Designed miniproteins, single chains, continued (5). Designs and how they scored, part 71

Each design is a single chain, and the fold is of that chain. pLDDT is the mean over its residues in the fold that is shown.

## One batch from the design tools (miniprotein)

Design m18446
Fold by ESMFold2-Fast:
Structure m18446 (fold): chain A 80 residues (1-80)
Amino acid sequence: SIEELSRKNAELQKELDKEELKEVMEFANKKLEELTKKPIDTRKMSAQEIQKLLNSLTEEQKKKLLEEILKKLEEIKKKK
């Protein structure tokens, strides 16, 4: 579920350092740009604004995006 994916993303982010989080944000920005076809800088957005943007996507796109971000987070954590 989207709720579960979102929760896991938040939990894994707590395990990462600031440099790793920047890498994840860059990855998420790139994916959001691909989906919206507009330049996006999520570092200038609040968590609520990011969530609203995600909610504007189709359910399938939103789920795919969260899964991609979760996979990136897990990959970074495992390399520690």
Scores: mean pLDDT 73

Design m18447
Fold by ESMFold2-Fast:
Structure m18447 (fold): chain A 66 residues (1-66)
Amino acid sequence: MDEEYYRIALEAMRNTAISRNAPLGDPAPPTLLAEAEKEARFAAFLANLDEALRAQLIESGRLLAE
């Protein structure tokens, strides 16, 4: 259940990021997205996040080691 685990983790992170980034109140726009469209965007986001996550791990692990 890798995709399911990452999806839950990502959803939690997005929830935190959205709440912190919404100074005017509710983010609204993203919540209007249809489930199908949300899934499509999430898939693209996952691909990008995978690279960002990998970079973060390398940075934390590699740079911290030095």
Scores: mean pLDDT 53

Design m18448
Fold by ESMFold2-Fast:
Structure m18448 (fold): chain A 73 residues (1-73)
Amino acid sequence: MIRDEEIVGEPEASVSKSPLTGKYVVIVEARTSSGERVVLGAAPLNVDTEEEAQKEAERMRDTAAKEIEKLRS
């Protein structure tokens, strides 16, 4: 299992639209010291526009980045 101390990259957020529900989904990932991507969080969004989905993705990414920095400190 990957420990938070093994995360060396900035977290990245990606947004996709579910073809089944028409809703946006955000996934927040980070890179480990081994170069592997790990999922830090994933959430379906109750938003109907890509602009709103991108804003929520950025908020989730920023939160993850702050938590990782706290663990590094």
Scores: mean pLDDT 73

Design m18449
Fold by ESMFold2-Fast:
Structure m18449 (fold): chain A 80 residues (1-80)
Amino acid sequence: MEAVRQQAIDEINAAIARAREVAAKASPEMKAALQRAIDQAQAIITLLENHPWLSAEEVESLKKHALDLLNRAIAAAEAA
């Protein structure tokens, strides 16, 4: 259980690091969009850290949501 949660947090943090690298080269509007995605992903990490009673299914769902937010923002910034 702890390993699954820690892996989810690690994967989200890796995606946040990627979003920050893309943001460094992005336009001001795309930097704002990337920062919103990063802020939402960090809120999901906080939720994972503060709710140790979450099931493995709930952890995976939250991880997927955070990664989808970050990946969409990165793709939009790279296309601009």
Scores: mean pLDDT 84

Design m18450
Fold by ESMFold2-Fast:
Order: sequence, then C-alpha cells, then structure tokens
Structure m18450 (fold): chain A 62 residues (1-62)
Amino acid sequence: GAKRRKELLKMSIDELNKLIKERAKKIASSDLDSDTLSKEIADLLDLVGVTTEKLFEEKKKE
C-alpha cells in the first residue's frame, strides 16, 4: 500500500538491502505453505521495487 511505500522510501538503500536479504533468507530457509509463501514473496517484491526506485533516483543524480 501507499503508506508502507512511503515508510520504505524513508529508509536508506543500505537498510532496504539488509531487509531484502533477511526476508529472502527467511523465505529460502522456511517450508511455508503456498498462501503464506505468496504473501512473503509479494512483500519482498515491494521491498525490491522501492530499493530499485531509490537506485534509479541516485543514478539520475549524475
């Protein structure tokens, strides 16, 4: 949602990368049911999307 996206945009790229790695490791090391796995992947994709957007903004700087 838009509110969570705004909170994630306040984080540094370093903090976002740390969250992505932590979330990915949790998903990879857990036998989650299909519904929970889909939800966790969706949350991970949101984190990746925000991080990518921040990286593009940094690239536009120069």
Scores: mean pLDDT 76

Design m18451
Fold by ESMFold2-Fast:
Structure m18451 (fold): chain A 73 residues (1-73)
Amino acid sequence: MSAEEQAAVAAATAAMRALAEELIARGSSPDEIAQAVEDLALRAASTLRSSEAVHALLVEGARIIAEAKARVE
């Protein structure tokens, strides 16, 4: 993927992490956290053109959801 797409994936990943941290801090349920992070990941993915960038973003989103769920269980 391009340097611009790498930057976009990194920015979206940071935004997903920040969102998950805020939702954990306010006591949101695992399902609420998963839904919010997944929605952000899908919106960001829809703006990407390369399969590599889309795949990388969805993998990061799934990882962030799994980590957040483990922390609130």
Scores: mean pLDDT 82

Design m18452
Fold by ESMFold2-Fast:
Structure m18452 (fold): chain A 91 residues (1-91)
Amino acid sequence: GMELSEEEKLRQQLAELEARYDALRQEAAQLILEKAPDLMVRLSEFPDEVEDEVLKELRANPETKPLADLLQEIKDLHKQIQALKAKLAEL
């Protein structure tokens, strides 16, 4: 049926988002080591749950602003992945 076609498209989209999420997490880990190694002590679930206060602090410094932008993209992708998984579970 058409429902199976839509489910397969959503599963493909999920796989693509998860691959991008994993790639960005690896980039963020390298930037943290180079620009903000003290964050490794502050982030217990790096980078899955980054507090908004931490992101604001990073954005205030021009040297760490690219890292803040990257961490925000990771956080946004994680929310998109969770929403898509929830949608798939309802099918």
Scores: mean pLDDT 76

Design m18453
Fold by ESMFold2-Fast:
Structure m18453 (fold): chain A 100 residues (1-100)
Amino acid sequence: MKGKEGGEKAFEAGEKGTAEESKEGAEKAAEGARKDGGESGERAGINGKSAAEASDKSGSEGARGAGQAARGTAEGNESKEAGGAVAAIGAAFEGGAKEG
């Protein structure tokens, strides 16, 4: 129903450190949420794509962050998780930036 499995696969792809595979997983999670939620799922789709782009830009660290963001986004087709999905994406960027 909500593409939650897509989010888990994105996380696994991120563990491998491959930006391309993490991108596919994030897109699948976004597509699942969009298809099931329609208009509501569109926000999840946008967030998933943003996470995939972050993965492509940051390499291994971005891939891991994108995987986690995809999981949050897949759950967050409800307005309840809208802030959580954004926070997850922000954490992916900030985690690397704060240490660097």
Scores: mean pLDDT 50

Design m18454
Fold by ESMFold2-Fast:
Structure m18454 (fold): chain A 67 residues (1-67)
Amino acid sequence: SMAEILEQARAIALEIANAKSYEERLQKYQQLLDFLKSAKLSPEQREQLELEVTKILGDAVEKEAAA
């Protein structure tokens, strides 16, 4: 389901946000790209998911800057 795909993508996005090194972040980002590719999303589903991932990554950057 879309909800399951979104939850998995959010989990990977959080792993990217919490990565301790640039190399780990790139590895997690590649995992996200591979997951999205395998999910066979429609253009509308992909756009929704990309917006959600962007929000998670943006929120993580703001929290790090505020700390």
Scores: mean pLDDT 76

Design m18455
Fold by ESMFold2-Fast:
Structure m18455 (fold): chain A 80 residues (1-80)
Amino acid sequence: SPRDQARRHIGRAVRRLQQGDLDGAIRHLTRALRLLTRHHGRDPSAQRAVRYLRQAIRRARQGDLDGALRYATQALSSLS
């Protein structure tokens, strides 16, 4: 499902952040965001994940690895 694909992309992003790969993380977070907004726009857990993903992407773009990791893990938890 698109939800399961989004969860896998967030998991890959978390792994990339743990490796210091901000660009790789941004690509995976952006794919997860697209999947959740296109397919789950009325799901409250997906809406929470989308807010955390936007924060994770912003932090990653600013070079804030710790902030990006924190928000990415919150997004993943919202979809559990």
Scores: mean pLDDT 88

Design m18456
Fold by ESMFold2-Fast:
Structure m18456 (fold): chain A 92 residues (1-92)
Amino acid sequence: MDELIARIEEASREAAEEAERLGRELKRAVEAGAPVEEVRELAERLKEAVDEAVRRATAAAAEDPELAAAVREAGEGAKKMAEALLAEAERR
């Protein structure tokens, strides 16, 4: 198990770090009252980074379909959070 998780983390590291960076920037932009256009661009970039991280992680988890499903579910949750933050900015 630990070796599989380590391979998933290594395979998706760059994409996961980019997604985390964009997620922090998105939250900060919303908190700072950034323009909706800026928030939308960050949300779209975050979704792309999440999709790439999920793609890499699920490829590394190909031998464990339950773990691959959990990775996909986590990615969908992250994208829904990005959409919720964008909706919050649009409600201004």
Scores: mean pLDDT 79

Design m18457
Fold by ESMFold2-Fast:
Structure m18457 (fold): chain A 90 residues (1-90)
Amino acid sequence: MKKREEADKLIEEAVKALSQGRYDEAVELFEKALKLMEENPDDLLGKLRVYQLLAEAYRKLGDKEGFDRAIAKADEVQAELTKRIEELKK
């Protein structure tokens, strides 16, 4: 889907920004990607990855509040992913 492709492209650009020390831009790009990903509740692994990378960007910026929020969201997504995997076990 085009929205998924756009989110993937934003994540790629955000990762490049993060690797180049453009942490503010990386945060903005990850936030934009997350907005597009909210349309797909099944992309938990993708959301987990983005929140983990967003936390790293906030850490590099020294934004403790942003870091804590991103980690909390990553933990929440990971818990939901684990729950769904456990529910699928036979």
Scores: mean pLDDT 80

Design m18458
Fold by ESMFold2-Fast:
Structure m18458 (fold): chain A 66 residues (1-66)
Amino acid sequence: SELDELKEQVLKLAREMGLPDSLLKSIEALVARARADPSLEPTVIANLRRAKENLEENKTPKLTPL
C-alpha cells in the first residue's frame, strides 16, 4: 500500500540521517493510527509525503500530531 511504502521510505531516510529513535517511533505511531482508523489515512499519507520531501532536502521533518 502507499502508506506502507511511504513508511519504509521515510524510516530509511531518517535512519540514514541519524535522526533519534523518538522520531522514528513517532512515524511508526502515525502509521499505526492510520491502520486502526482508515479515516486518518489521507492525513497520515500527507504527513509522510511532507516528511519524505523534508528528508530528501536534508531537513528535519516536522510531523503534525493527529
Scores: mean pLDDT 79

Design m18459
Fold by ESMFold2-Fast:
Structure m18459 (fold): chain A 61 residues (1-61)
Amino acid sequence: VPLTREQFEALVEAAKRARELGLSREQIRAITEEGLRLAAQGHSAEEIRAAMERRIDEAAR
């Protein structure tokens, strides 16, 4: 899948944050799959980051 540098960085940053917050492998996978889906639909790096951050915050509760 052709990701822009910015989209790739957003995905990596979100995955790192999820790991730091102690999310499970399955939770990190689900969040990453959501981010990849948004990228495939043409969403910007900013939109991908915002969506993934929301899911991370919800999962970390």
Scores: mean pLDDT 80

Design m18460
Fold by ESMFold2-Fast:
Structure m18460 (fold): chain A 73 residues (1-73)
Amino acid sequence: LKEKLREAILNKDEKTFKELLAKASRKLQIEAGAAYIVKHRVLDPSLFDRATIQELAKLSKEEIEKIAKDFLK
């Protein structure tokens, strides 16, 4: 699942990303969300549920960038 999410982010495949994210744990949704935001420099609220957006909003820019770097390895 994590590898497929990473591929969807790299290919900017929003449809596949959203479908895979729905199957992911909250922790994985936050990690993949941070990676998507950093890679594409956009937060589309329709890609995430409200709880994931709220958790991402609590994170600092440095925390989001660190999570994204670790996820996109």
Scores: mean pLDDT 77

Design m18461
Fold by ESMFold2-Fast:
Structure m18461 (fold): chain A 93 residues (1-93)
Amino acid sequence: SELEEVRRRFDELYKKAQEAIEKGDIEKAMEIVREMLDLLVEYFEKRGDTEALKEFQEEVKKILEDAIKNGKSPAEMIEAILEAARRHLERLA
């Protein structure tokens, strides 16, 4: 199924992002997160699930705002985005 392919691609990107964070390669981790966000946005758009897309985008925005407001590290911000993306994808299973 398309969902199974999206989950497989997501899991690969999640692992690569965690590995980049462990190596201190924040630029690479951010590139992987952008690719992962694009994957999920495209999937929600293809489904026509406007509500799921909106909820996901609003949660990512809140994570970014919280990171700026509370001086969180780039690694903490990336980890929060990864967990949010995973939760939204799991709700589609």
Scores: mean pLDDT 83

Design m18462
Fold by ESMFold2-Fast:
Structure m18462 (fold): chain A 77 residues (1-77)
Amino acid sequence: SLAAKAANIAIILATSASISAAQLATALGLSTATVSAALDALIALGLATLSNGQYSAADPSKATADAIAAAVAAALA
């Protein structure tokens, strides 16, 4: 489901120090285009950061993880 994909993206971002769009796509069995759209939405909202092609959650809090899941679900709808 869309919500499950969003939750998995949020969990991987929150638990990884950093991850590329390609690594995240491979881990989830999603296209790089789908993952990139979700990650771009997170950057626009300040929920994720990008450095040297690597993405990370803005912070490890539950509020940020919940916001990431909601934003990804909206981006993928």
Scores: mean pLDDT 76

Design m18463
Fold by ESMFold2-Fast:
Structure m18463 (fold): chain A 69 residues (1-69)
Amino acid sequence: SLVDHLLSLDPEDLAKFLLTLPDERLLPVLREAGEAAVAKLKQLPESAQQQLLSTLPPEAREYLERALA
């Protein structure tokens, strides 16, 4: 499944993959992948986390900002 694929990626590849998704897919995918995906993204350097957040649409950004805090 898509979720299994995402959880198999290292943190950098997961962030890169998320940036390739259409805006309407980001929040559903983040919700489906859940805490395991968030835990991987927390392993990114702060600069990479900020770059990811700055690129996301507002709803997905707000969701992920709260999850990463």
Scores: mean pLDDT 81

Design m18464
Fold by ESMFold2-Fast:
Structure m18464 (fold): chain A 75 residues (1-75)
Amino acid sequence: SVEELVKKAIEAIENYKKTKSSRDLAKAVGYILELVGLEIEALLNGDEETAQKYREAIDKVIEAINKADKELEKS
């Protein structure tokens, strides 16, 4: 489900905050790419409601990465 992909992405971001490892950040980006693929599939099928849910999920994960990067730069 979209919720499980977001959960996995957030877990990868939380690991990145602890480890500062590019491997954990790469995992989070991998989940974003999977969500993007699912959004495109929904759009091609004319399912704008499902596409919107994936878009919201993508935005949430990107915001979490940006917050993590800012926290690591400032403290």
Scores: mean pLDDT 83

Design m18465
Fold by ESMFold2-Fast:
Structure m18465 (fold): chain A 76 residues (1-76)
Amino acid sequence: MDAAADALLAALRPGLVQAANELRRQGYSDEEVVDLLTWALLQVARGRGITLPEERARQAARDALRAAKADPNAVA
């Protein structure tokens, strides 16, 4: 796995959890939240010239949504 992709996902994790909570507050479904976060991760990686597999981005999005559900009242 690309070390740059792993570092990017680790750095973005708090922001992804915050974004997941915000999207859920706006009424997006769990599936829509995962899709939106996956797309956003792929766009950020592309903009930075980092190769990020879609499956890895989608897994990071699912992990962020799970964390957001565990603490939906957390303000980052």
Scores: mean pLDDT 80

Design m18466
Fold by ESMFold2-Fast:
Structure m18466 (fold): chain A 65 residues (1-65)
Amino acid sequence: SAALEKAVAALNALGKATLTRDEVIDALEAAGVSRERAREAIEQLGLGDELTRGQAGGVLGLLYG
């Protein structure tokens, strides 16, 4: 979907193997996801203040899967 592609592009633009929770939330907000919905997805997956690229992919899977 266009929304998923936009979210993937925003996360990839950060160019990092490890992302902060705030960086993931900011990238998802830029892709049209509310900050609250992004936070809920991170919390539902039991993720902390830092996420691997794979864990960020898991957040996308939860939001768009």
Scores: mean pLDDT 82

Design m18467
Fold by ESMFold2-Fast:
Structure m18467 (fold): chain A 97 residues (1-97)
Amino acid sequence: SVEEALRRAREYVRRAEEEAARESDEARAIEILADAAGYVLTLLLELAQKYGDEAAAARVLELARRVAEAVAAGDLEAMRRVVEEALRLLEELAEAV
């Protein structure tokens, strides 16, 4: 369900943010957050496909592009922003269903 997906995503992101905050290597911190973003985006894409929400699917693909760009640039702050936006989108979809 959307509620279960949101609960799991929030817990996964919380643990990833805590782990990234403890990490002294910025590249490793980015990797941890990228894994968390990927998890949330996978759940979002599954929900968008299940409900035929093409607009939500397009937003997921745009966020996935930004994850790749943040990783390529080594931009930790950009990665944090993408994770926050992915969770926000998941919360929006949870409210819509």
Scores: mean pLDDT 84

Design m18468
Fold by ESMFold2-Fast:
Structure m18468 (fold): chain A 102 residues (1-102)
Amino acid sequence: SEVERLIKEAARDITEAIENHASLEEIRAIVEKYAAQLKELLKDWSPEEVEREFQRFMSRLRMEAIYGGEKAGLSEEELDVILSMITTILGQAGLELVEELK
């Protein structure tokens, strides 16, 4: 699945960035990059499938960020900022695509 491949690539990039103590700006850029790629991949899918796949992507990326953050020794506060950013960016991208497909 192209979606599963994209999840694995996003997980690798986000965990590498977190483990290397990348800036919040760099982590945001990674999330935005993969949100845009997921929108392109799902552009011809149904609104219901788009919503489901964005929720799945968000859940997987949040889980990987938690593992990477714990390994990197991030505080709960630092990790919460990253998790909130993932949720906001992917949530907005998914909603925008669902609206376009209506």
Scores: mean pLDDT 87

Design m18469
Fold by ESMFold2-Fast:
Structure m18469 (fold): chain A 86 residues (1-86)
Amino acid sequence: NLEEILKKLEEEAKKNLSPELYELFLKAVNAPTVEEQKEIILEAFNKEVEKRKEQGKLPLEEARKLKEESELMLDLLVQYYEAKNK
């Protein structure tokens, strides 16, 4: 069931990503082209980095957390794309 798989991926994203990365995930999965997906991802990733820098959280620990969340988001996007194109 495609709808069930996609819903589970969205729930996984909501549970494991920051609110900002979750909104990015939703925006990216609805983008019509890979180039638009890349632009959406790059823009919001840069905004999240700026936000954490402003909060003084950009040193090692927060950089690692941001990397882990970004990698998870990309993995979920790939799974969503693969499920939708079966």
Scores: mean pLDDT 72

Design m18470
Fold by ESMFold2-Fast:
Structure m18470 (fold): chain A 85 residues (1-85)
Amino acid sequence: EEALERSRRLGRDIIRHMAETYLKQAEKAKKEGKEDEARFNALMAVTFAPTEELRKKANEILGREITQEEADAEIDKMLRERFEK
C-alpha cells in the first residue's frame, strides 16, 4: 500500500513537473521575445497540465483560452511545418 502510494505520487509528480517545466520555458521565451518558442512551450504546458490552474497559466501566456485538444492540434501543425521544410 505504501509502495503503491509512492508510485502514484511519483507518476503525478512527473506529469506536473513536465507541465511546470514547459510553462517556465514558455515564460522565459516570451520575456526573450521568442514568440514561436513561447507559444510551443505554452501549448505543451496545456497538453500536460493535470490541473485547470496550470492550464489557465499557460492560456495566459498564449493570450487566449485554449482546450487541451486545440493545443494538441496546434502542436501537430507546428511540428509538421518544421519537418516539411
Scores: mean pLDDT 76

Design m18471
Fold by ESMFold2-Fast:
Structure m18471 (fold): chain A 65 residues (1-65)
Amino acid sequence: MEIEKALEIQKLYDEGKFDEAAKLASEYMRKVLEERRRRGLTNSKTPEDIEKEAKKQKEFIEKLK
């Protein structure tokens, strides 16, 4: 389970594949947040949703000026 994923990432690091390790870790975290969101534990957003929220936040800040 989580130990398997940690070992995969560690193995990539040991092999000097830092970009692969970082990508795998990022994808793993993204999937974990998605699963937790479905369980009602947290709000997980798609990249599109994140960009939309960031744009809304900037609009909000600009309005407050």
Scores: mean pLDDT 66

Design m18472
Fold by ESMFold2-Fast:
Structure m18472 (fold): chain A 62 residues (1-62)
Amino acid sequence: DRVELLRGYGEALVEYLKEHPDPELRERYIAGGRAGAAAFRAAGDDESAAALEETVARLEAL
């Protein structure tokens, strides 16, 4: 399931960056996540978009 994979990768990425702060990697994943969410929304895949938006919000909170 794409949504489950996106959430799983997002959780792993957030936990990794909590232990290993990397501002450049964090900024790249925030930008990529926003772009990906917008693309999923445009394609009508609101659940995949929401999963990426959740990951972006968690990365922004780091």
Scores: mean pLDDT 85

Design m18473
Fold by ESMFold2-Fast:
Structure m18473 (fold): chain A 68 residues (1-68)
Amino acid sequence: SDEELQKAVREVAEEVERMIAEGVPEEEIKRFAEEKMQEIADKFKLSPEERRLLIDLAVAEVERALAE
């Protein structure tokens, strides 16, 4: 369901915030986010377009959070 998808994405975002706070290197955080978003896309049977968008948005959010 959309609610389960949103919850899964939020849980990844919360873990990314923890990793940033703990000083984990940017490349490790990006790798983690990409891997988790791929797992989510596979689990929820997202289209190739939705998968790409989800991964791109997650990577962009990591870069934005680290730039602040």
Scores: mean pLDDT 83

Design m18474
Fold by ESMFold2-Fast:
Structure m18474 (fold): chain A 87 residues (1-87)
Amino acid sequence: SMAEAVAEAMAAVAEEAERNLEELKEEVREAAEEGRAEEVLEGLEKVIEAARKAAELFPENERLREAAERVIEIAEELKKVVEETAK
């Protein structure tokens, strides 16, 4: 189903991001130092919004909800790195 395909894709992205979290933190920090903090924050907020909307469309799908929560947690952690770097 579409819900299962979305859940699988989100879980795969979350797993890869979790595995490479420190590298992603370095990449967003470098982008913020280069003056792209606003662009990165806008991108991360769109990722959070998309994950929330996916979970809202399929509220009974536990796998999708869990994958969405993981994606949101990663994006929020990256946002904190950008915000701290932009100070």
Scores: mean pLDDT 85

Design m18475
Fold by ESMFold2-Fast:
Structure m18475 (fold): chain A 80 residues (1-80)
Amino acid sequence: SEEEKLRKELEERTKFWQDLADMYKAGLERAVEEGDIEKAEVWAENYLNALEMLGVPDEEIEKARQWAEELLKKAREKQK
């Protein structure tokens, strides 16, 4: 019972951060499409923070950071 409760709490916490990461990633992509660089930068920072809270390995966080930086670079170049 207690073991099952602890496992459920861990699963719910993991799902909470995963759902937030997905939301922040979608927000970043949308802000980039809308040309809102300031919002895109905030969404990118929140997305990377959510990945850290999920315990994603540093290598995967670095890949996500590079992806986000590339999106922001392209958005900035489009605005000139």
Scores: mean pLDDT 84

Design m18476
Fold by ESMFold2-Fast:
Structure m18476 (fold): chain A 70 residues (1-70)
Amino acid sequence: MTLTGTVTAGSGTVGAAITIKLSDGTVLTGTVQAGDAHFAAVVDNVTGEGYLVSSAAGIVVGATVTVQRL
């Protein structure tokens, strides 16, 4: 399943906390496990589920991202 979201806090830096508001109205709060400026593997801090986060513009606050469950 692939959703669109907006980064509301954090960054795509490995070890950083990141918060994304998803298009379905849910909020993903996770920790970045691997990635670069445009692509990050994020683990949900509540569920432990893995997600792939990507952005052509970069994973920064205010950016639109695509979020895919692993």
Scores: mean pLDDT 80

Design m18477
Fold by ESMFold2-Fast:
Structure m18477 (fold): chain A 71 residues (1-71)
Amino acid sequence: SFESQLGVIIQQLVDLAQENRDKLSLDELRRKLMDKLDELVSTLPEEHQEEARETGTRVINHVISHLEKQR
């Protein structure tokens, strides 16, 4: 289902952020996460790509904001 695929995308973004949280600047991490989101969204049916990109972008923004407050 789309919900299951979206959950996998979110988890991969969170995992990638966690792996790189102490290795990259916030700008570098944001770019890396956005690139990964673009790759993952491109694998989805066209009808779901916009919603997945919007959701993934919100997740990336929340992760970056949270990490910025901890630095």
Scores: mean pLDDT 85

Design m18478
Fold by ESMFold2-Fast:
Formats: C-alpha cells, sequence, structure tokens
Structure m18478 (fold): chain A 79 residues (1-79)
C-alpha cells in the first residue's frame, strides 16, 4: 500500500508529484497567454529534470510516470 513508503521512495514520489504540479501550472500559464519564450524555458527545465530522474530511477511505476510527463512536455513544446 502507498501508506508505507521508505524515505527514498517517498522522496522520489514527492519529486514526481512536484513535476506533475509544475506541468499543470505550465499548461494553465499557456492557456492564460503567458509569454511563449518563458513557457518554452519552463518546459525545457522540466524536461531536463524529468529526464535526469528517469535515468536515475529504478522504480518501474516512477519510470512510467516520468515517461508520461516527458511525453506531455514534448507535446507542449511543439505548440
Amino acid sequence: GSASLTPEQLEEDIRVALLEIELAVTKIAMENGADPEEVKEAIDRLLERAREMLAESTDPQVKADLERIIKELEELKKK
């Protein structure tokens, strides 16, 4: 169950959750007419962090979540 994580697993889950929050904030910013160049910079920073986390992670669920986040960020960057 998700209630009994090790400190390392909890920290990794928190980092994934923070990426998802920042992805959601970036989408909201785009919908509200934020500067496209500032949005691209935010996306690039999130992509770098997500790719680093994917390379370091050994948890299949975390890897799957990171791969989804990376795909969504890459799609946003194309807009």
Scores: mean pLDDT 80

Design m18479
Fold by ESMFold2-Fast:
Structure m18479 (fold): chain A 66 residues (1-66)
Amino acid sequence: DAAELIAQVEADTAELLKIIKDPADQAKLREATAAIIAALRAGDFAGALETVGRLQAFLKEYFARS
């Protein structure tokens, strides 16, 4: 169910925003999650997965430099 998956993405984003406090990094996180949610609503699972991959790369880089 796309609605359930969207709710999980929103919940995970809220938890990450408790850790990531830099405004530029928060903006990147919000942009990526908005794109994932938009893709899921459109039924574009391939696009959602590509954006998830980019978000994972961003988070890996963020925690490596933190």
Scores: mean pLDDT 83

Design m18480
Fold by ESMFold2-Fast:
Structure m18480 (fold): chain A 87 residues (1-87)
Amino acid sequence: MEEKLLKIIENLLNNEEVVAELEKELKAAKSVEEQIEIIEKYKDKLGEDTTNFLIKMVKARYELGKGETEEVKEMKEILRKLIELAE
């Protein structure tokens, strides 16, 4: 589990520009459905494991009754900070 997460983080670090584009589009998203559609659009660029992980996070947070675009945005900010720390 942890090894898969580390590999996802590594994949994100290797695709910094793509992640920045994804983050920008997620900031513009107005619903969880739109966020999922945006993430799925990046499947070919980020890989299946990475996009599936992001989709699971979005769905899980929505199911916990938050239902806000803000949660996905915060998650993307955390991932971006991890990328910045790796530099």
Scores: mean pLDDT 69

Design m18481
Fold by ESMFold2-Fast:
Structure m18481 (fold): chain A 90 residues (1-90)
Amino acid sequence: SLMDLLKELEERVNEILTDESLSEEEKKDAIIKELEEFRARVETFDSPAAKEIAELIEEAIARLKEAKTKEEMAEIVRELVLKIQDIIDK
């Protein structure tokens, strides 16, 4: 389900953000990759909600490319998750 995919994304991103062995740039690259993989999975769903979610993920990826700190990356992903939850709950 979309909810299960979203939960998996949150867990993956939290693992990346809390990994002390990774630099800020390595964290950014890893999170972008996770969002690209999440978007690809979401696009397999034939629904208007999935299309809207895919567009939100693309916007989040663009914002992440400009992010400079792990705090900014965390905020971008948090906002994305909240927007996706709002779409799924409708």
Scores: mean pLDDT 85

